# Designed miniproteins, single chains, continued (5), part 69

Each design is a single chain, and the fold is of that chain. pLDDT is the mean over its residues in the fold that is shown.

## One batch from the design tools (miniprotein)

Design m18389
Fold by ESMFold2-Fast:
Structure m18389 (fold): chain A 94 residues (1-94)
Amino acid sequence: AYIPPELQEKLEEVAELLKKDPEMKTIFNVIDQDNDGNISPEELLTYLASLGVEDDGVIDKEKLKYLLRVLSDPNLLGVSEETREKLRELLSTL
């Protein structure tokens, strides 16, 4: 999978937020399919495909925005309000 360098930095920031929040650990483990402690572009595309997003082999800004919208949804279980606010802030920078 391809991801532009600028979006790769944003993806790494998202991964670090998910890793630091104990409430996000279950969601992080679902996305981290090979259990290497990192989220690869391939793992992200597989996760997004499970949510109905087309896997075209490329992570663009719209796919990353979609991820952030899903993770910041107030109906998503296992997300703290503090982490949700940080995810909304990241979404605003895209």
Scores: mean pLDDT 74

Design m18390
Fold by ESMFold2-Fast:
Structure m18390 (fold): chain A 82 residues (1-82)
Amino acid sequence: MKKIEELRKEAERRAEESESEASKETLLKVAELAEKNPELAEHYKKATDAMLEASKSFEEKKDEFTEAAKELGEAVLKVSDE
């Protein structure tokens, strides 16, 4: 189990450095491997879905946090101005 988390962390690190291109290459390669092994495809799909959901959730929460911080800043400015 821990290996999946380690792989995810490494993928995140490399994705941040290489960005979309690295992700695309990895997805293409594992997709081809999954097509060759139908059983592996099921496990791969589950792992990919879980990773995508985790990534999306984190990004959404980060966006919400940024918006809340901005609103707070604007409220402080308004009070200071008035």
Scores: mean pLDDT 56

Design m18391
Fold by ESMFold2-Fast:
Structure m18391 (fold): chain A 58 residues (1-58)
Amino acid sequence: MTLRLRVTVVKGTPAESVARAVAAGYEARGLRVLSAEARLVAEDETLDTYEVTVELEA
């Protein structure tokens, strides 16, 4: 199962940190995460917005 979500974080947060935090959130809920990747899609003066793609085991 593939999920795509937008995450807004403080500017300068690494993509790997965003992906790991999202994956950890799903794993904490008892879901098995197969992969998670974050792509920077928007920037402003104080915030970065990432598109996170998460693969969950069906």
Scores: mean pLDDT 84

Design m18392
Fold by ESMFold2-Fast:
Structure m18392 (fold): chain A 73 residues (1-73)
Amino acid sequence: MPRQVTVVVDVSAEDLTAETLKRLIEEAAERHRGDHVTVVIVTEGVEASPEDIEEAQRHGEELGVSTLVRRGE
């Protein structure tokens, strides 16, 4: 039975790139293979660009992963 798994990842402003976001999604998908995975990416005090968010979410969809990006404090 597939489980619902939420993975929360904090990302610093220095590491906030589409490549880093895609890598984090790939790592979560591999670690929880066979589960229904939601990745919540929390950006430390900054907002990710809409283009980087869109690219990461598209990559997540290809892996069967739901991706949410939000600003943290």
Scores: mean pLDDT 76

Design m18393
Fold by ESMFold2-Fast:
Structure m18393 (fold): chain A 85 residues (1-85)
Amino acid sequence: MVEKEERFAKLLSRADNLKLIAERLAQSLPPEEREKVYERLREMDEKIKKANELARQGKYDEAVELMEEVVERGKELIREMEKLS
């Protein structure tokens, strides 16, 4: 139980860091591309909210799986933004 809770907490921290990096990079993008970044950040926030709901229900395997997806999508978003720079 504790190990899965710790994994979930670390993934939340990673997602927060990726969101911060994406927000900073978005400031250098054209308005159209910046709006797409903000839309993806909103999608990440909704998934984080769902993961917290799953964790609250004791469904840590599902919560961790969803957060792993959030972190991977965040990494993809940053890579895409770096290609536009």
Scores: mean pLDDT 83

Design m18394
Fold by ESMFold2-Fast:
Structure m18394 (fold): chain A 70 residues (1-70)
Amino acid sequence: RSAESDRQLVEARAAAIPDKTRAQRLVDEIERLSKEADEAFRKGDFEKVRETKARYDQLLAELDALVAAA
């Protein structure tokens, strides 16, 4: 699975954000959602996987917006 690659990309984006407190909160939330998606996938709850993935993508977009604004 791409968990290490995803974590590396998230951490690289967070490192570019001047507001380190906000960056840390976004990283923590993204990691939590990634774990929730993995657990839901293991349980066969594909609706929750889809919902969690949508929120994950939204947070990545917020992270990218903060990088662009910096």
Scores: mean pLDDT 77

Design m18395
Fold by ESMFold2-Fast:
Parts: C-alpha cells; sequence; structure tokens
Structure m18395 (fold): chain A 68 residues (1-68)
C-alpha cells in the first residue's frame, strides 16, 4: 500500500541520516545517540519490531566495521 511504501521511504531516509551523522562525527557517543534516535523514530512510525531490529542491526554492523 502507499502508506507502507511511505513508511519504508521515511525509514530508509532516517537510516541514511543516522549513518551520515555517525560518519561525520565518528564518536561512540554520537553512534549511541543516533541509534537511539533511529529506534525511537521507527517506533513512532509503527514499524513492526522485527523490521526495526533488522534496520538497526544493518546500521550497527555497517558502522562498527567502519569505526573499528
Amino acid sequence: SMMEEEKLLKANSAVKEAIDKILEEQSEETFKKEIQKLRDFLKELEIPEEEIQKLIKKLTDFVKKLLE
């Protein structure tokens, strides 16, 4: 449905924004803050917990690899 598509677009934009901010600042504090903001935002969009978990894991794995 259009609403599901809109939620996915907003979720993808939020993930990209979080990655951008984490890469710009490159600090553990910013990483934790941006991940928490992303979780809260995705919950407000009423995205299923399983999808939130997948998005957060993908972002976490990606940026951990970059910061190590």
Scores: mean pLDDT 77

Design m18396
Fold by ESMFold2-Fast:
Structure m18396 (fold): chain A 55 residues (1-55)
Amino acid sequence: STTIKFVDGYTWEVVSTEPVSVKSDKAELSGTGTFTLPKEMNGATITSAGPITVV
C-alpha cells in the first residue's frame, strides 16, 4: 500500500511498502519506503502496485 501525506508548505511525504513511480512533465522519481516530494511535482502521476491513500 501507498500513503501520501502533506507534511508542510513545501513537501509531500510518500510512504510505500511497494515500488512507487512518480512522473511529471519535467521529472520522474521512483522508490520504496518513505521519501518526500517537493511541491513542484504538483500535477504528477503517482503509480503503485497497491492501493493509494491520501491523508
Scores: mean pLDDT 72

Design m18397
Fold by ESMFold2-Fast:
Structure m18397 (fold): chain A 81 residues (1-81)
Amino acid sequence: SVTELTEAQQEEILKQIEEERKELRRLLESGELRIGPEEIPEIEEALARYEALLKTAPEMMRPVAEALIEVAREALRWAKE
């Protein structure tokens, strides 16, 4: 079990989040995925969970939590359009 995140592990996780964010953006731009106002409460709950994670996370986990917050904020912007 890994209790401490290394720089290499952090970089790998951040790369995975960015690739998933890129795919989400592609699906939203193509219209294959649609996020509407009805999904705002779910997105806001996810954002609150990530913000809670950021407050309790070890230093090496903070960039990961911040990346997840940015993904949730992007989804929220799409839902409000």
Scores: mean pLDDT 81

Design m18398
Fold by ESMFold2-Fast:
Structure m18398 (fold): chain A 83 residues (1-83)
Amino acid sequence: SERAALLAALDARVAAFKAWIAANKPILGDAEAKALVAQVDALRARGRALIDNRVPGIGALEAEFQALFDATKAKVDEKLAAL
């Protein structure tokens, strides 16, 4: 179903981002990695609520997810360049 596909896509994105955070935890540090996981979990909860309630906003949420990833990747790249 469309709902099942949307939920699977959301969960796959969350899992991929969390795996990336775990892989880069030595660069990010424990506190920052924990804060990022909390932000990802909050975005997942919002996405789940939008899908379950058939509320518009998935595109805006996807943009927030991408912006968070891009900002975090830039921060990791900056920390690596400083080493």
Scores: mean pLDDT 85

Design m18399
Fold by ESMFold2-Fast:
Structure m18399 (fold): chain A 80 residues (1-80)
Amino acid sequence: SHMERVLALRREFEKWLREISKKVREEAQKKGYSPEEVRAIEAELLRHARELYDKMLRGEITPEQAKEELEKRAKELVEK
């Protein structure tokens, strides 16, 4: 059903977000970012994640594309 599909996508996306957020936090801390800078990076990652989730729910991107874009944004945020 549509509801089962939405719940499955939400569960998988939340799992990816948790793992990516953890790695972003660890990498930012290793690079010597301040707690405030780490928080700003995490806030931007969460904002971008919500936009990707909405696009995925609308069928505008695949789950694989959503994960790839989230990982790409995470890397950009930590390296800049």
Scores: mean pLDDT 83

Design m18400
Fold by ESMFold2-Fast:
Structure m18400 (fold): chain A 62 residues (1-62)
Amino acid sequence: MELTAEKLAELIVALLPEGFRDLPEEEQRAYIEAMARRVGAAYGLSEETVREAAELAFERAK
C-alpha cells in the first residue's frame, strides 16, 4: 500500500513513547514533526505530505 499522509500519521501515533501526552504542546509538536520528516524522507514523500501527516498525528495524539 502506498504510504499516504493518513498512514504516516497512524504510524507516528503508534510509535509515540510512554508519557508523550505529559510533554508541553510545543515539545509534542516538535517531536511529531521530526518523526514525520525522518520517516517521510525514507519513503521519498513530499514536504506537503510530511506536513499534513505531522498535523494529523498531532491532532490524533491529543
Scores: mean pLDDT 79

Design m18401
Fold by ESMFold2-Fast:
Structure m18401 (fold): chain A 60 residues (1-60)
Amino acid sequence: APVLDADSREGQIAALEEALKIPETRELAEELLALIEAGEEIPASRATALALLMVAAEIE
């Protein structure tokens, strides 16, 4: 299973790839993916904000 939790690197990347499909979260997802590419870890506060935005974008 690819999604273990939001704190894992693989779980964060999977969530960011889903967020890239949603226009409202795309910009934030690109920013966080850039942090991963730079060798930085995504702070929990940013991962939480991304998850909240994804949920909000899925609610019509």
Scores: mean pLDDT 65

Design m18402
Fold by ESMFold2-Fast:
Structure m18402 (fold): chain A 98 residues (1-98)
Amino acid sequence: NEQELVAFFDQQIEKLGLKNISGKDVLNFIRVYTGGNLNASSTDFLEAIKQEDALQPLYQCLQDNGANLDSLVQDILAKNKNTVIPLIKCLNEHYEKR
């Protein structure tokens, strides 16, 4: 559920010592780029991000940090740390600069 996802994101953010984002910010980012549909495909999510010039540094950061872009949304919903930790780090960098 959404509360468990936010709590999971907050826990990872705290463990990483990051201060520019909250778990709610991570969930809201996912909602915006999935059109509010948390069951949206990772392909649709990535295409939405790629359409935004302002998000090109974020997209590159995700690639550089080894996030599995083909399963990004599914991995996030499954609380897969191998995907969630790169996403949180890249999103923290994005919000620090904007």
Scores: mean pLDDT 78

Design m18403
Fold by ESMFold2-Fast:
Structure m18403 (fold): chain A 84 residues (1-84)
Amino acid sequence: SLDEKLKNFLEAAHKELQEHEEFTREEVKELIDKLAEEYNLPELAEIANELIDEYEEKTGKTTLTREEVALIVLEAVRKYRASL
């Protein structure tokens, strides 16, 4: 089911985020694209990549903390669910 798929995606993302305390923008995009491919969620990857680009434009930051990446992933899932 979609709910199980999204739950598994979030659990996998949370696990990957624990490996590092900071990420570059490119590392975050690579992580999200990898997981979106594994769970067949291409629209979620598009939303997340847009949020990452928006974050860079607003903050001027080239790196994100684990907590900032987690918030982007959660917001991407929220927007994806709202689009259904």
Scores: mean pLDDT 85

Design m18404
Fold by ESMFold2-Fast:
Structure m18404 (fold): chain A 70 residues (1-70)
Amino acid sequence: MEPPVPPEAREEAARDIARLVRQKHPDKVPSLEDVIEAAREVAEKYEKQGKEDLARSARRMAENIEADLA
């Protein structure tokens, strides 16, 4: 199913997630679990700001990574 989010929102969410991962884990190579946690935190931040497309993009990224781990 094609998500109803614009590509720019997906790119912005990806950048914010990458930035948060680097800030939280400067001394190690982040695991996929670390990326999932960062994506969820970014999604919560966007929800609080009313940025539904960005929140949905971040949540979808976390779900996709979790699926790859299963």
Scores: mean pLDDT 77

Design m18405
Fold by ESMFold2-Fast:
Structure m18405 (fold): chain A 75 residues (1-75)
Amino acid sequence: MEKKIEEAKEVAKEAAEAAGKLLEKTVGKEKAEELAKKAYERAVAEIEKAAEAGADLEEIKKKLERELEEAKKLL
């Protein structure tokens, strides 16, 4: 279980970083970093809550991977 939580958190971090890079051009680096940090914190909380509930972390990971790929296409 912990390994799946770690993997999901890693994808969430990458997705937040990619989203932050996209926002940097419009809202500036400082605001983009703030928004990326908040997005990552929310994703981590959802992953931890799902793990406690015994939910399928693979579905959450796939959703985050899709968001990361969509963000990368816009970079």
Scores: mean pLDDT 77

Design m18406
Fold by ESMFold2-Fast:
Parts: sequence; C-alpha cells; structure tokens
Structure m18406 (fold): chain A 91 residues (1-91)
Amino acid sequence: DELLERLRRQREIARDIGRVLAIIGIVEDLLLTLRRHPDDAAFQAAAREEAIAALQRVGVAPEEARELVEATVTDPEKAAEMITRLVRRLL
C-alpha cells in the first residue's frame, strides 16, 4: 500500500517534469524553425500556430500559449521569463 502510493506520487512528479520538458521543447523547436526560415512568413505563421496548439495540449492556457509564442518571436527575454514562471508553477 505505502509503496504503491509512493510510486503514484513519483509518477505524478515524472508527468510534471515531462510537461516542463515538453514546453521547453516546443519553444526550442519554434525558435529553431524561425531561425531556419527567416524570410518565409507563411511557414513562420504555420509554425507559430502549431506551437500554440502544442502548448495547449500540454496544459498551457490559450492566452498564455499565444503570449509565449509571440514573445519567442518578438522579445526573447520576456519569453525566457515566461518559461521560468511556467516551470516554477508546474514544479
């Protein structure tokens, strides 16, 4: 019983860590995509929409997901601060 409860708690922690890693990965993939296609506005727009959808799938609120994606493009310092706040909230 006690061991089973400890395993359940560890699984929850692992899922929270997984969500943090997924958020970081989504933002990193977006940033790399934007760097590879600086002059392709249509591709960049599609990449932003995909990143917003992916962030929502891992539990980021729609407004916060859109703000984070926009900050990743326009204000990298703000994006880094937003990621730090999300990490602290989830862990």
Scores: mean pLDDT 83

Design m18407
Fold by ESMFold2-Fast:
Structure m18407 (fold): chain A 99 residues (1-99)
Amino acid sequence: SQEEFDLGVAELVRAMGLIAYKNGDYEGAAKLFEKAAEIYLSSGQRKHAAEAYLNMGEAYLKAGKYDKAIEYFQKAIDLDPSLKEKANEMIEKAKKLKE
């Protein structure tokens, strides 16, 4: 199905984002995670999109973009409340680093 193909593409793009993140390309990683999240959302895959938003938050945090990091951690919680503990811990870290 188109949904199965889109999920495969989103998973590949997310994997590319994780590689970029590991290599210190945090802005490139954030763009790749954003693309993966868009594809997941278009396919109704809210949990996968939430994980991609969590990855975006982590990338923005590493890039020193604390307000964007907090925004995407909150979006991750909104899509998947099971991420609340982990995402709130990262939000608190971002707030502390912004001070």
Scores: mean pLDDT 90

Design m18408
Fold by ESMFold2-Fast:
Structure m18408 (fold): chain A 67 residues (1-67)
Amino acid sequence: SKIEELEKKIQELLDEINRLAQEYNERVATATPEERERLMAEFSDRVARITAEIQKLEEELKKLKEE
């Protein structure tokens, strides 16, 4: 169903955020302070973009569950 497809897509995007968090933690462990600032900005931007996609899909999911 469309609901199952949207739920799966949302879960895949959440998994992507978790992967990005792991990559960020690995990179900052060996980074200089200047690199850390840049990595934090890049990570925050990417997470914000994925979160926006999740919100759009959740909006579609909500509409499908409406009367």
Scores: mean pLDDT 85

Design m18409
Fold by ESMFold2-Fast:
Structure m18409 (fold): chain A 89 residues (1-89)
Amino acid sequence: ALEEALELLKKAAELLIKAALESDLPPTKQTALVLRAIAAVYLAEYFGRYEEALKILEEVADAILAAQPDNPLAHEARELLEKAKELLE
């Protein structure tokens, strides 16, 4: 369960990084979102802080979707995060 949750968090982070970089957001905001996604994966993988990682990635997805509501990568990432949340419960 935890290894499956980590895989989903990593896949979601990869999609969110790509979504942020392909977005029309200012470069400073793109960089902040990318760094937050990387930090979330680091927290889950090395510190076992899966719930904190999930929350950070959900916040990153929300930020991208607030700027681009129709971003398909951010929507796909959100679905993966929802599945990860179910595995952690």
Scores: mean pLDDT 86

Design m18410
Fold by ESMFold2-Fast:
Structure m18410 (fold): chain A 81 residues (1-81)
Amino acid sequence: SARVEALKKQAEEYRAKAKEHEELANRYDELARQYRQDPSKAEEAKQLERQANLHRALADAYTAKAKKLEEEARRLEEELA
């Protein structure tokens, strides 16, 4: 059905956004780890950690949105079967 396909497509888009934010979080975490090896970069390391945490939270939020849409699609498919 068109509704099920639309929900699946929107869920895929949220999954893609979650993955992008997860990759950014991992990138910021790795940079923070490298910066922590230099005491003169302690404040920059903290800023990178804050960015990693922000992107992690966004990834979690998009994953939650995707799961809700996937569950809605599943219920509609069950109803149409």
Scores: mean pLDDT 90

Design m18411
Fold by ESMFold2-Fast:
Structure m18411 (fold): chain A 90 residues (1-90)
Amino acid sequence: SMKKEEEELEKEIKEAEKRVEELLEELRRFGEEVDEAVAQRLIEQLEAAKKEYEETVKESKEKAPLAITQLDLVIMALREELRLAARLAA
């Protein structure tokens, strides 16, 4: 029984990693011409994915994977882009 629970947690972590990778691919596809509304939606999705991943890792007592650090960097980059766009519009 316990081995099945461990396998389910590993699966949840891998699925969260895949979701993060898919969102990062979407960001790469938009390049430098990211629409403000699209960028905001992606930030929200990335933050939600990060939170899900953090909760899954916390439950499994595993070390924080590189995916969380990658998410932080992407979220920070998108927020900075939106901040600069707002300054240029003012």
Scores: mean pLDDT 63

Design m18412
Fold by ESMFold2-Fast:
Structure m18412 (fold): chain A 79 residues (1-79)
Amino acid sequence: SMDDFLAQVDQLMDEYLERMLRAETPRQQAVIEAAMAIDLAGRLYDFKLANPDASQEEIDELARRLNQRFLEVRRRADA
């Protein structure tokens, strides 16, 4: 389900936040941020493959929620 998918993403985001908070340089943060973006894109792709009957609206909503989580990790890392 979308809720189960997002719960797994939230666990991944917690791990990325910890890594971002341990980064001591802007370069280290940029590398971790790139890895996070790649992982999120891959997970969205895998969701689409696992759910071939998912609507475009459902996929767009997931992409929006993943982007929101990405931005939130960046915000918290900069606090």
Scores: mean pLDDT 89

Design m18413
Fold by ESMFold2-Fast:
Structure m18413 (fold): chain A 61 residues (1-61)
Amino acid sequence: SPEDRIAELVAEIHRLSARLEALQAEYDATTDPAKQASLRAEMDGLLARIEELTREIDALA
């Protein structure tokens, strides 16, 4: 059902958001530019995925 699918998407967004928080903490703790660049790239990918999932929810609502 659309409700079940929305629940799945919300759960995935929650998981990705928790990962983003962890990466932000790692970013804030590091002074290594190479590590910062790597973390930024991973965070950008997670943000893009959250936006994609949010668009799927909007299409189902």
Scores: mean pLDDT 89

Design m18414
Fold by ESMFold2-Fast:
Parts: structure tokens; sequence; C-alpha cells
Structure m18414 (fold): chain A 74 residues (1-74)
């Protein structure tokens, strides 16, 4: 059978839950949390380039737009 999507969790390096997505209404806050973590990672990890950061931000913008479009169809 096809597995049901029961939720999505954002975990830290020690498997501690940073954010939980239990309903579609949580996705905007989840995207915002990802943006904050990306900015923090960029400031703390010198291996991440400005081009990588820009690419990831564009991906998050596209994902957020897709989520908003999906929520609007409910």
Amino acid sequence: GTPDLVGLELLDRNDQVLFRVRSPDDFPAFVEKLRQLLDDKYETDPSISEDDLDTMRRALDSFEAAVQAALARR
C-alpha cells in the first residue's frame, strides 16, 4: 500500500525535535523555521557559499509558494 503522510519533523544533530508539521496549516511556520536555520548555518559554517545560500533561499521561496497554492485549493 501507499504510505500515508502522517507528519514531518525537523530534527537537530542529536535527534531533538526543533519543529513538527502535523497539519498543512503548520507549513508556513515550518518554512520560516527553515529560513532561520539556514541563516544561522550560513553564519556558523564557512563551507556554505553565498551562492549556496541564494540557491537554498530560492528553493524555500518556491516551496513556500507551492505550499500556499496547495492550501488555497482546500
Scores: mean pLDDT 70

Design m18415
Fold by ESMFold2-Fast:
Structure m18415 (fold): chain A 67 residues (1-67)
Amino acid sequence: MKPLSKEEARKRLERERQILKEMGFDAESVGEALRALGLTDEEAVRLVQEAIKKGKSIAEVLRERLK
């Protein structure tokens, strides 16, 4: 499997953000939560890779990291 680029991880995070927005989460609130976690572009790439490895959604991996 090809390693994820920062751009690809960013696009996937944007799609997940869109889905969360459609589920009734404010895009602003989601953005604030990600910033509050101190997620850099590098950490975003790692989150996407971890989600793929575990067969989980990015939201599930974020729940684990918020705890």
Scores: mean pLDDT 60

Design m18416
Fold by ESMFold2-Fast:
Structure m18416 (fold): chain A 80 residues (1-80)
Amino acid sequence: SAVEHLRKALEAAKAGDADTAIEHLNRAMKEILTHSEDPTRATGLVLRLIGAQILLRQGRYDEAAKEIEAALKQAEEIEK
């Protein structure tokens, strides 16, 4: 699920592992886009995750983790 991939991305971001975090963000975005019933919310969530990937590539792990945590909370609300 997207929530599982976001959780793993958050763990990797907190560990400073950008490559692993980005891989899980890519998997989460794919799950969100293929299984979402709300295209507008899905698009907003994906844009947030793209922002997190940019932060990870810049070595801004704390900011990336905060964006991933916010996305995780939104994804959990959608999967209810």
Scores: mean pLDDT 83

Design m18417
Fold by ESMFold2-Fast:
Structure m18417 (fold): chain A 64 residues (1-64)
Amino acid sequence: AEERARRAARGAREAALAGGKGAASTAMYWVQKLGGPEAGERTGEAALAGDAEAAARHAYEGAM
């Protein structure tokens, strides 16, 4: 659980830092698969905004 959450957080952070709709969409899809649509949406929105810390946090919480 925790290892999976840490990997999801890392991916979301990298997506936010990379920027763009494609990276944000990929992060959203992965977190949605792990924690459901609301977790995916929050992660994707943060990644689109370039907020790496928020994206990582939402992904971590969603994957736990």
Scores: mean pLDDT 79

Design m18418
Fold by ESMFold2-Fast:
Structure m18418 (fold): chain A 75 residues (1-75)
Amino acid sequence: SREELLRAIEEFTERLKDASEEERRDLIHLLVGRFAALLPDVPRSRLQALLNRLLAAKTVEEMREIALEFAEEAV
């Protein structure tokens, strides 16, 4: 549901604030995995595109915006 996606993004964003670079990469993979579980009908190619965009992002704000945009498009 949209609510579960938004909760996942909030938890992700909060954990990013104190995360090391390695931990940020792990958190990104965890978020995409959660989205895959919550959105089983979304093609893997779209989840891969999300992963690539999140890994390319430089700030917590940019990562949050990317995740929110994906959630809006997917639901």
Scores: mean pLDDT 84

Design m18419
Fold by ESMFold2-Fast:
Structure m18419 (fold): chain A 63 residues (1-63)
Amino acid sequence: ERQAERDRLVDEAIEKAKQAKSVEELNKIMRELAERLDALGASPVETVAAQMAALAAWIDSEL
């Protein structure tokens, strides 16, 4: 149940990261993702993996 909510937050963050126009915007997206995942009981490993996925999506969109 909570996993579906976490998966949706990760997907939304990835899409937002692809549209981020600055490092500051990306950092805001990643920070909000981490805070919301923590609130839903995500483990530190899950949170780091989600942040890495968002970062990778941003890099792919810019490079």
Scores: mean pLDDT 78

Design m18420
Fold by ESMFold2-Fast:
Structure m18420 (fold): chain A 75 residues (1-75)
Amino acid sequence: SPEARRRLLEEIAKVIEEEMKKYNLKPSDILVVITVDADGRVRVEITAGSSPKAQEAAKKIQEKVDEVIARHRAA
């Protein structure tokens, strides 16, 4: 539903913001791509530039976002 998707996107945004603060990342350190397909399924891809520190943090942020998406799909 549109309401469920809005809540999911709000939770994803909050997790990304909290994790970025936790790993002391600048907005320029990562790229976040959010895709909503024709069926309303949300996919999030987090990539980092050439910095090894930013790449490691991006992987951890991706894992947390994937956990949120999986919980919402199971509900």
Scores: mean pLDDT 79

Design m18421
Fold by ESMFold2-Fast:
Structure m18421 (fold): chain A 85 residues (1-85)
Amino acid sequence: MEEVEELRKKNVREGLIKVIESLLKELPKLNKEEQKELLIIALRNIEILKEETGDEKSAEIAKEVIKKIAEKLGFDFEELEKEAE
């Protein structure tokens, strides 16, 4: 049981890293509408990983990174969160 819990925590961190890496790679290639859609997808993926594992700290850090990216691109982060829900 303990080994399963540690494996879940590792998988959450790896999943969140992949989401952030995909964002950083793809965002510069996209127009504003596509950037918004990709940010919403990323937020949904973070919520799914948080819900499955309960790792709120990793999810909070990942959301903070997305918030900074969204703000730099001129998006309202609260609007993105609402659309991701």
Scores: mean pLDDT 73

Design m18422
Fold by ESMFold2-Fast:
Structure m18422 (fold): chain A 88 residues (1-88)
Amino acid sequence: SSSLIQEFAKKAANDSTLRKLVEPLYELAKRNTDDDKLILKAVVEELAKNPKRGAQLLFLLTAELGEEAVTRVMVTLAKIPDLPKPTY
């Protein structure tokens, strides 16, 4: 969990494409009244296009936004029948 998130955050910090996705989502989450909804939309869109990239984005969001915010997104994602259960 925490150590895995930290290791992933270090690796993802060197991926310019992945970092570019995290920063806009973090800024949107800070300023929007429906933060969870915007985060959910962005993560679902990435998971649909590239499941590996979407999973990486979910781990980065946990590191950047904190476990509580990402847990709400993960619980919402788990209610979507066509998506696998998130694992660490």
Scores: mean pLDDT 52

Design m18423
Fold by ESMFold2-Fast:
Structure m18423 (fold): chain A 82 residues (1-82)
Amino acid sequence: ALSDKSKQALKDTKKKIEESETISQILEALQDTQRRFYYEGDDKTAQEVGRMIREVQRMAGEGKSIDEIKAFAIEGLDKLIS
């Protein structure tokens, strides 16, 4: 199970994504989160965030809307928090 500190970090990332106005801001928030988890030695969570980054990049390349990308990222973060 994730620590309360790790869950709070994911909740903070979720809020940043909800407040993002561009796909680049969503990617930056996820990339910062991945770097944080690697720095803290939580490689498993960092790798799961990395998978989300790859999928967001794929969705953006396919022309998915920012709302669809936000919904995907928020759902992915909620699954990690659970």
Scores: mean pLDDT 88

Design m18424
Fold by ESMFold2-Fast:
Structure m18424 (fold): chain A 94 residues (1-94)
Amino acid sequence: MSEEERKLAKELVERFLKAVEEAEKEKDPEKAVLLLERVKSGIEEMSPELAKAMYEEGGEELIKKLEKLSKDKNPEVAKAAKETLKTFLEKLKE
């Protein structure tokens, strides 16, 4: 992994962690879902190599936060978190 790719991976995981934390604190379920869908779209756009680099830089924490949100009392938020987590895990398998 290049130094440049590692730096990008770190910036991406920090950005996704912040978005997931904002979704966790968001009282409006529609806004929380939009934040999670933005993270999912970002993951779908990245290469498998970049996703693996992102995992090394903080992916475990991202997985833990998404797993927690997947148990949210709001079904739409829980579904969005589950789909985002699944997308990340599927990208890591490639």
Scores: mean pLDDT 83

Design m18425
Fold by ESMFold2-Fast:
Structure m18425 (fold): chain A 67 residues (1-67)
Amino acid sequence: ADITEKKVEGDVETYVFKEFNLKVEINGDTKTITNLETGLKVVLKKEGNDIISTNVNTGEVHIYKIK
């Protein structure tokens, strides 16, 4: 998808996709995805071979194992 806005502040890269109402923030091994229409926020963190997905609004956590 096309990036509408890109911002880099220190170690944090922020990408806004206005067409899809999405904001993506990348900080090292952590990626935060925010739905700008609903306010839903999900944090994806890489820990070794695992991706930990946290829904910030509900506190729900899912662990995805990658090879």
Scores: mean pLDDT 76

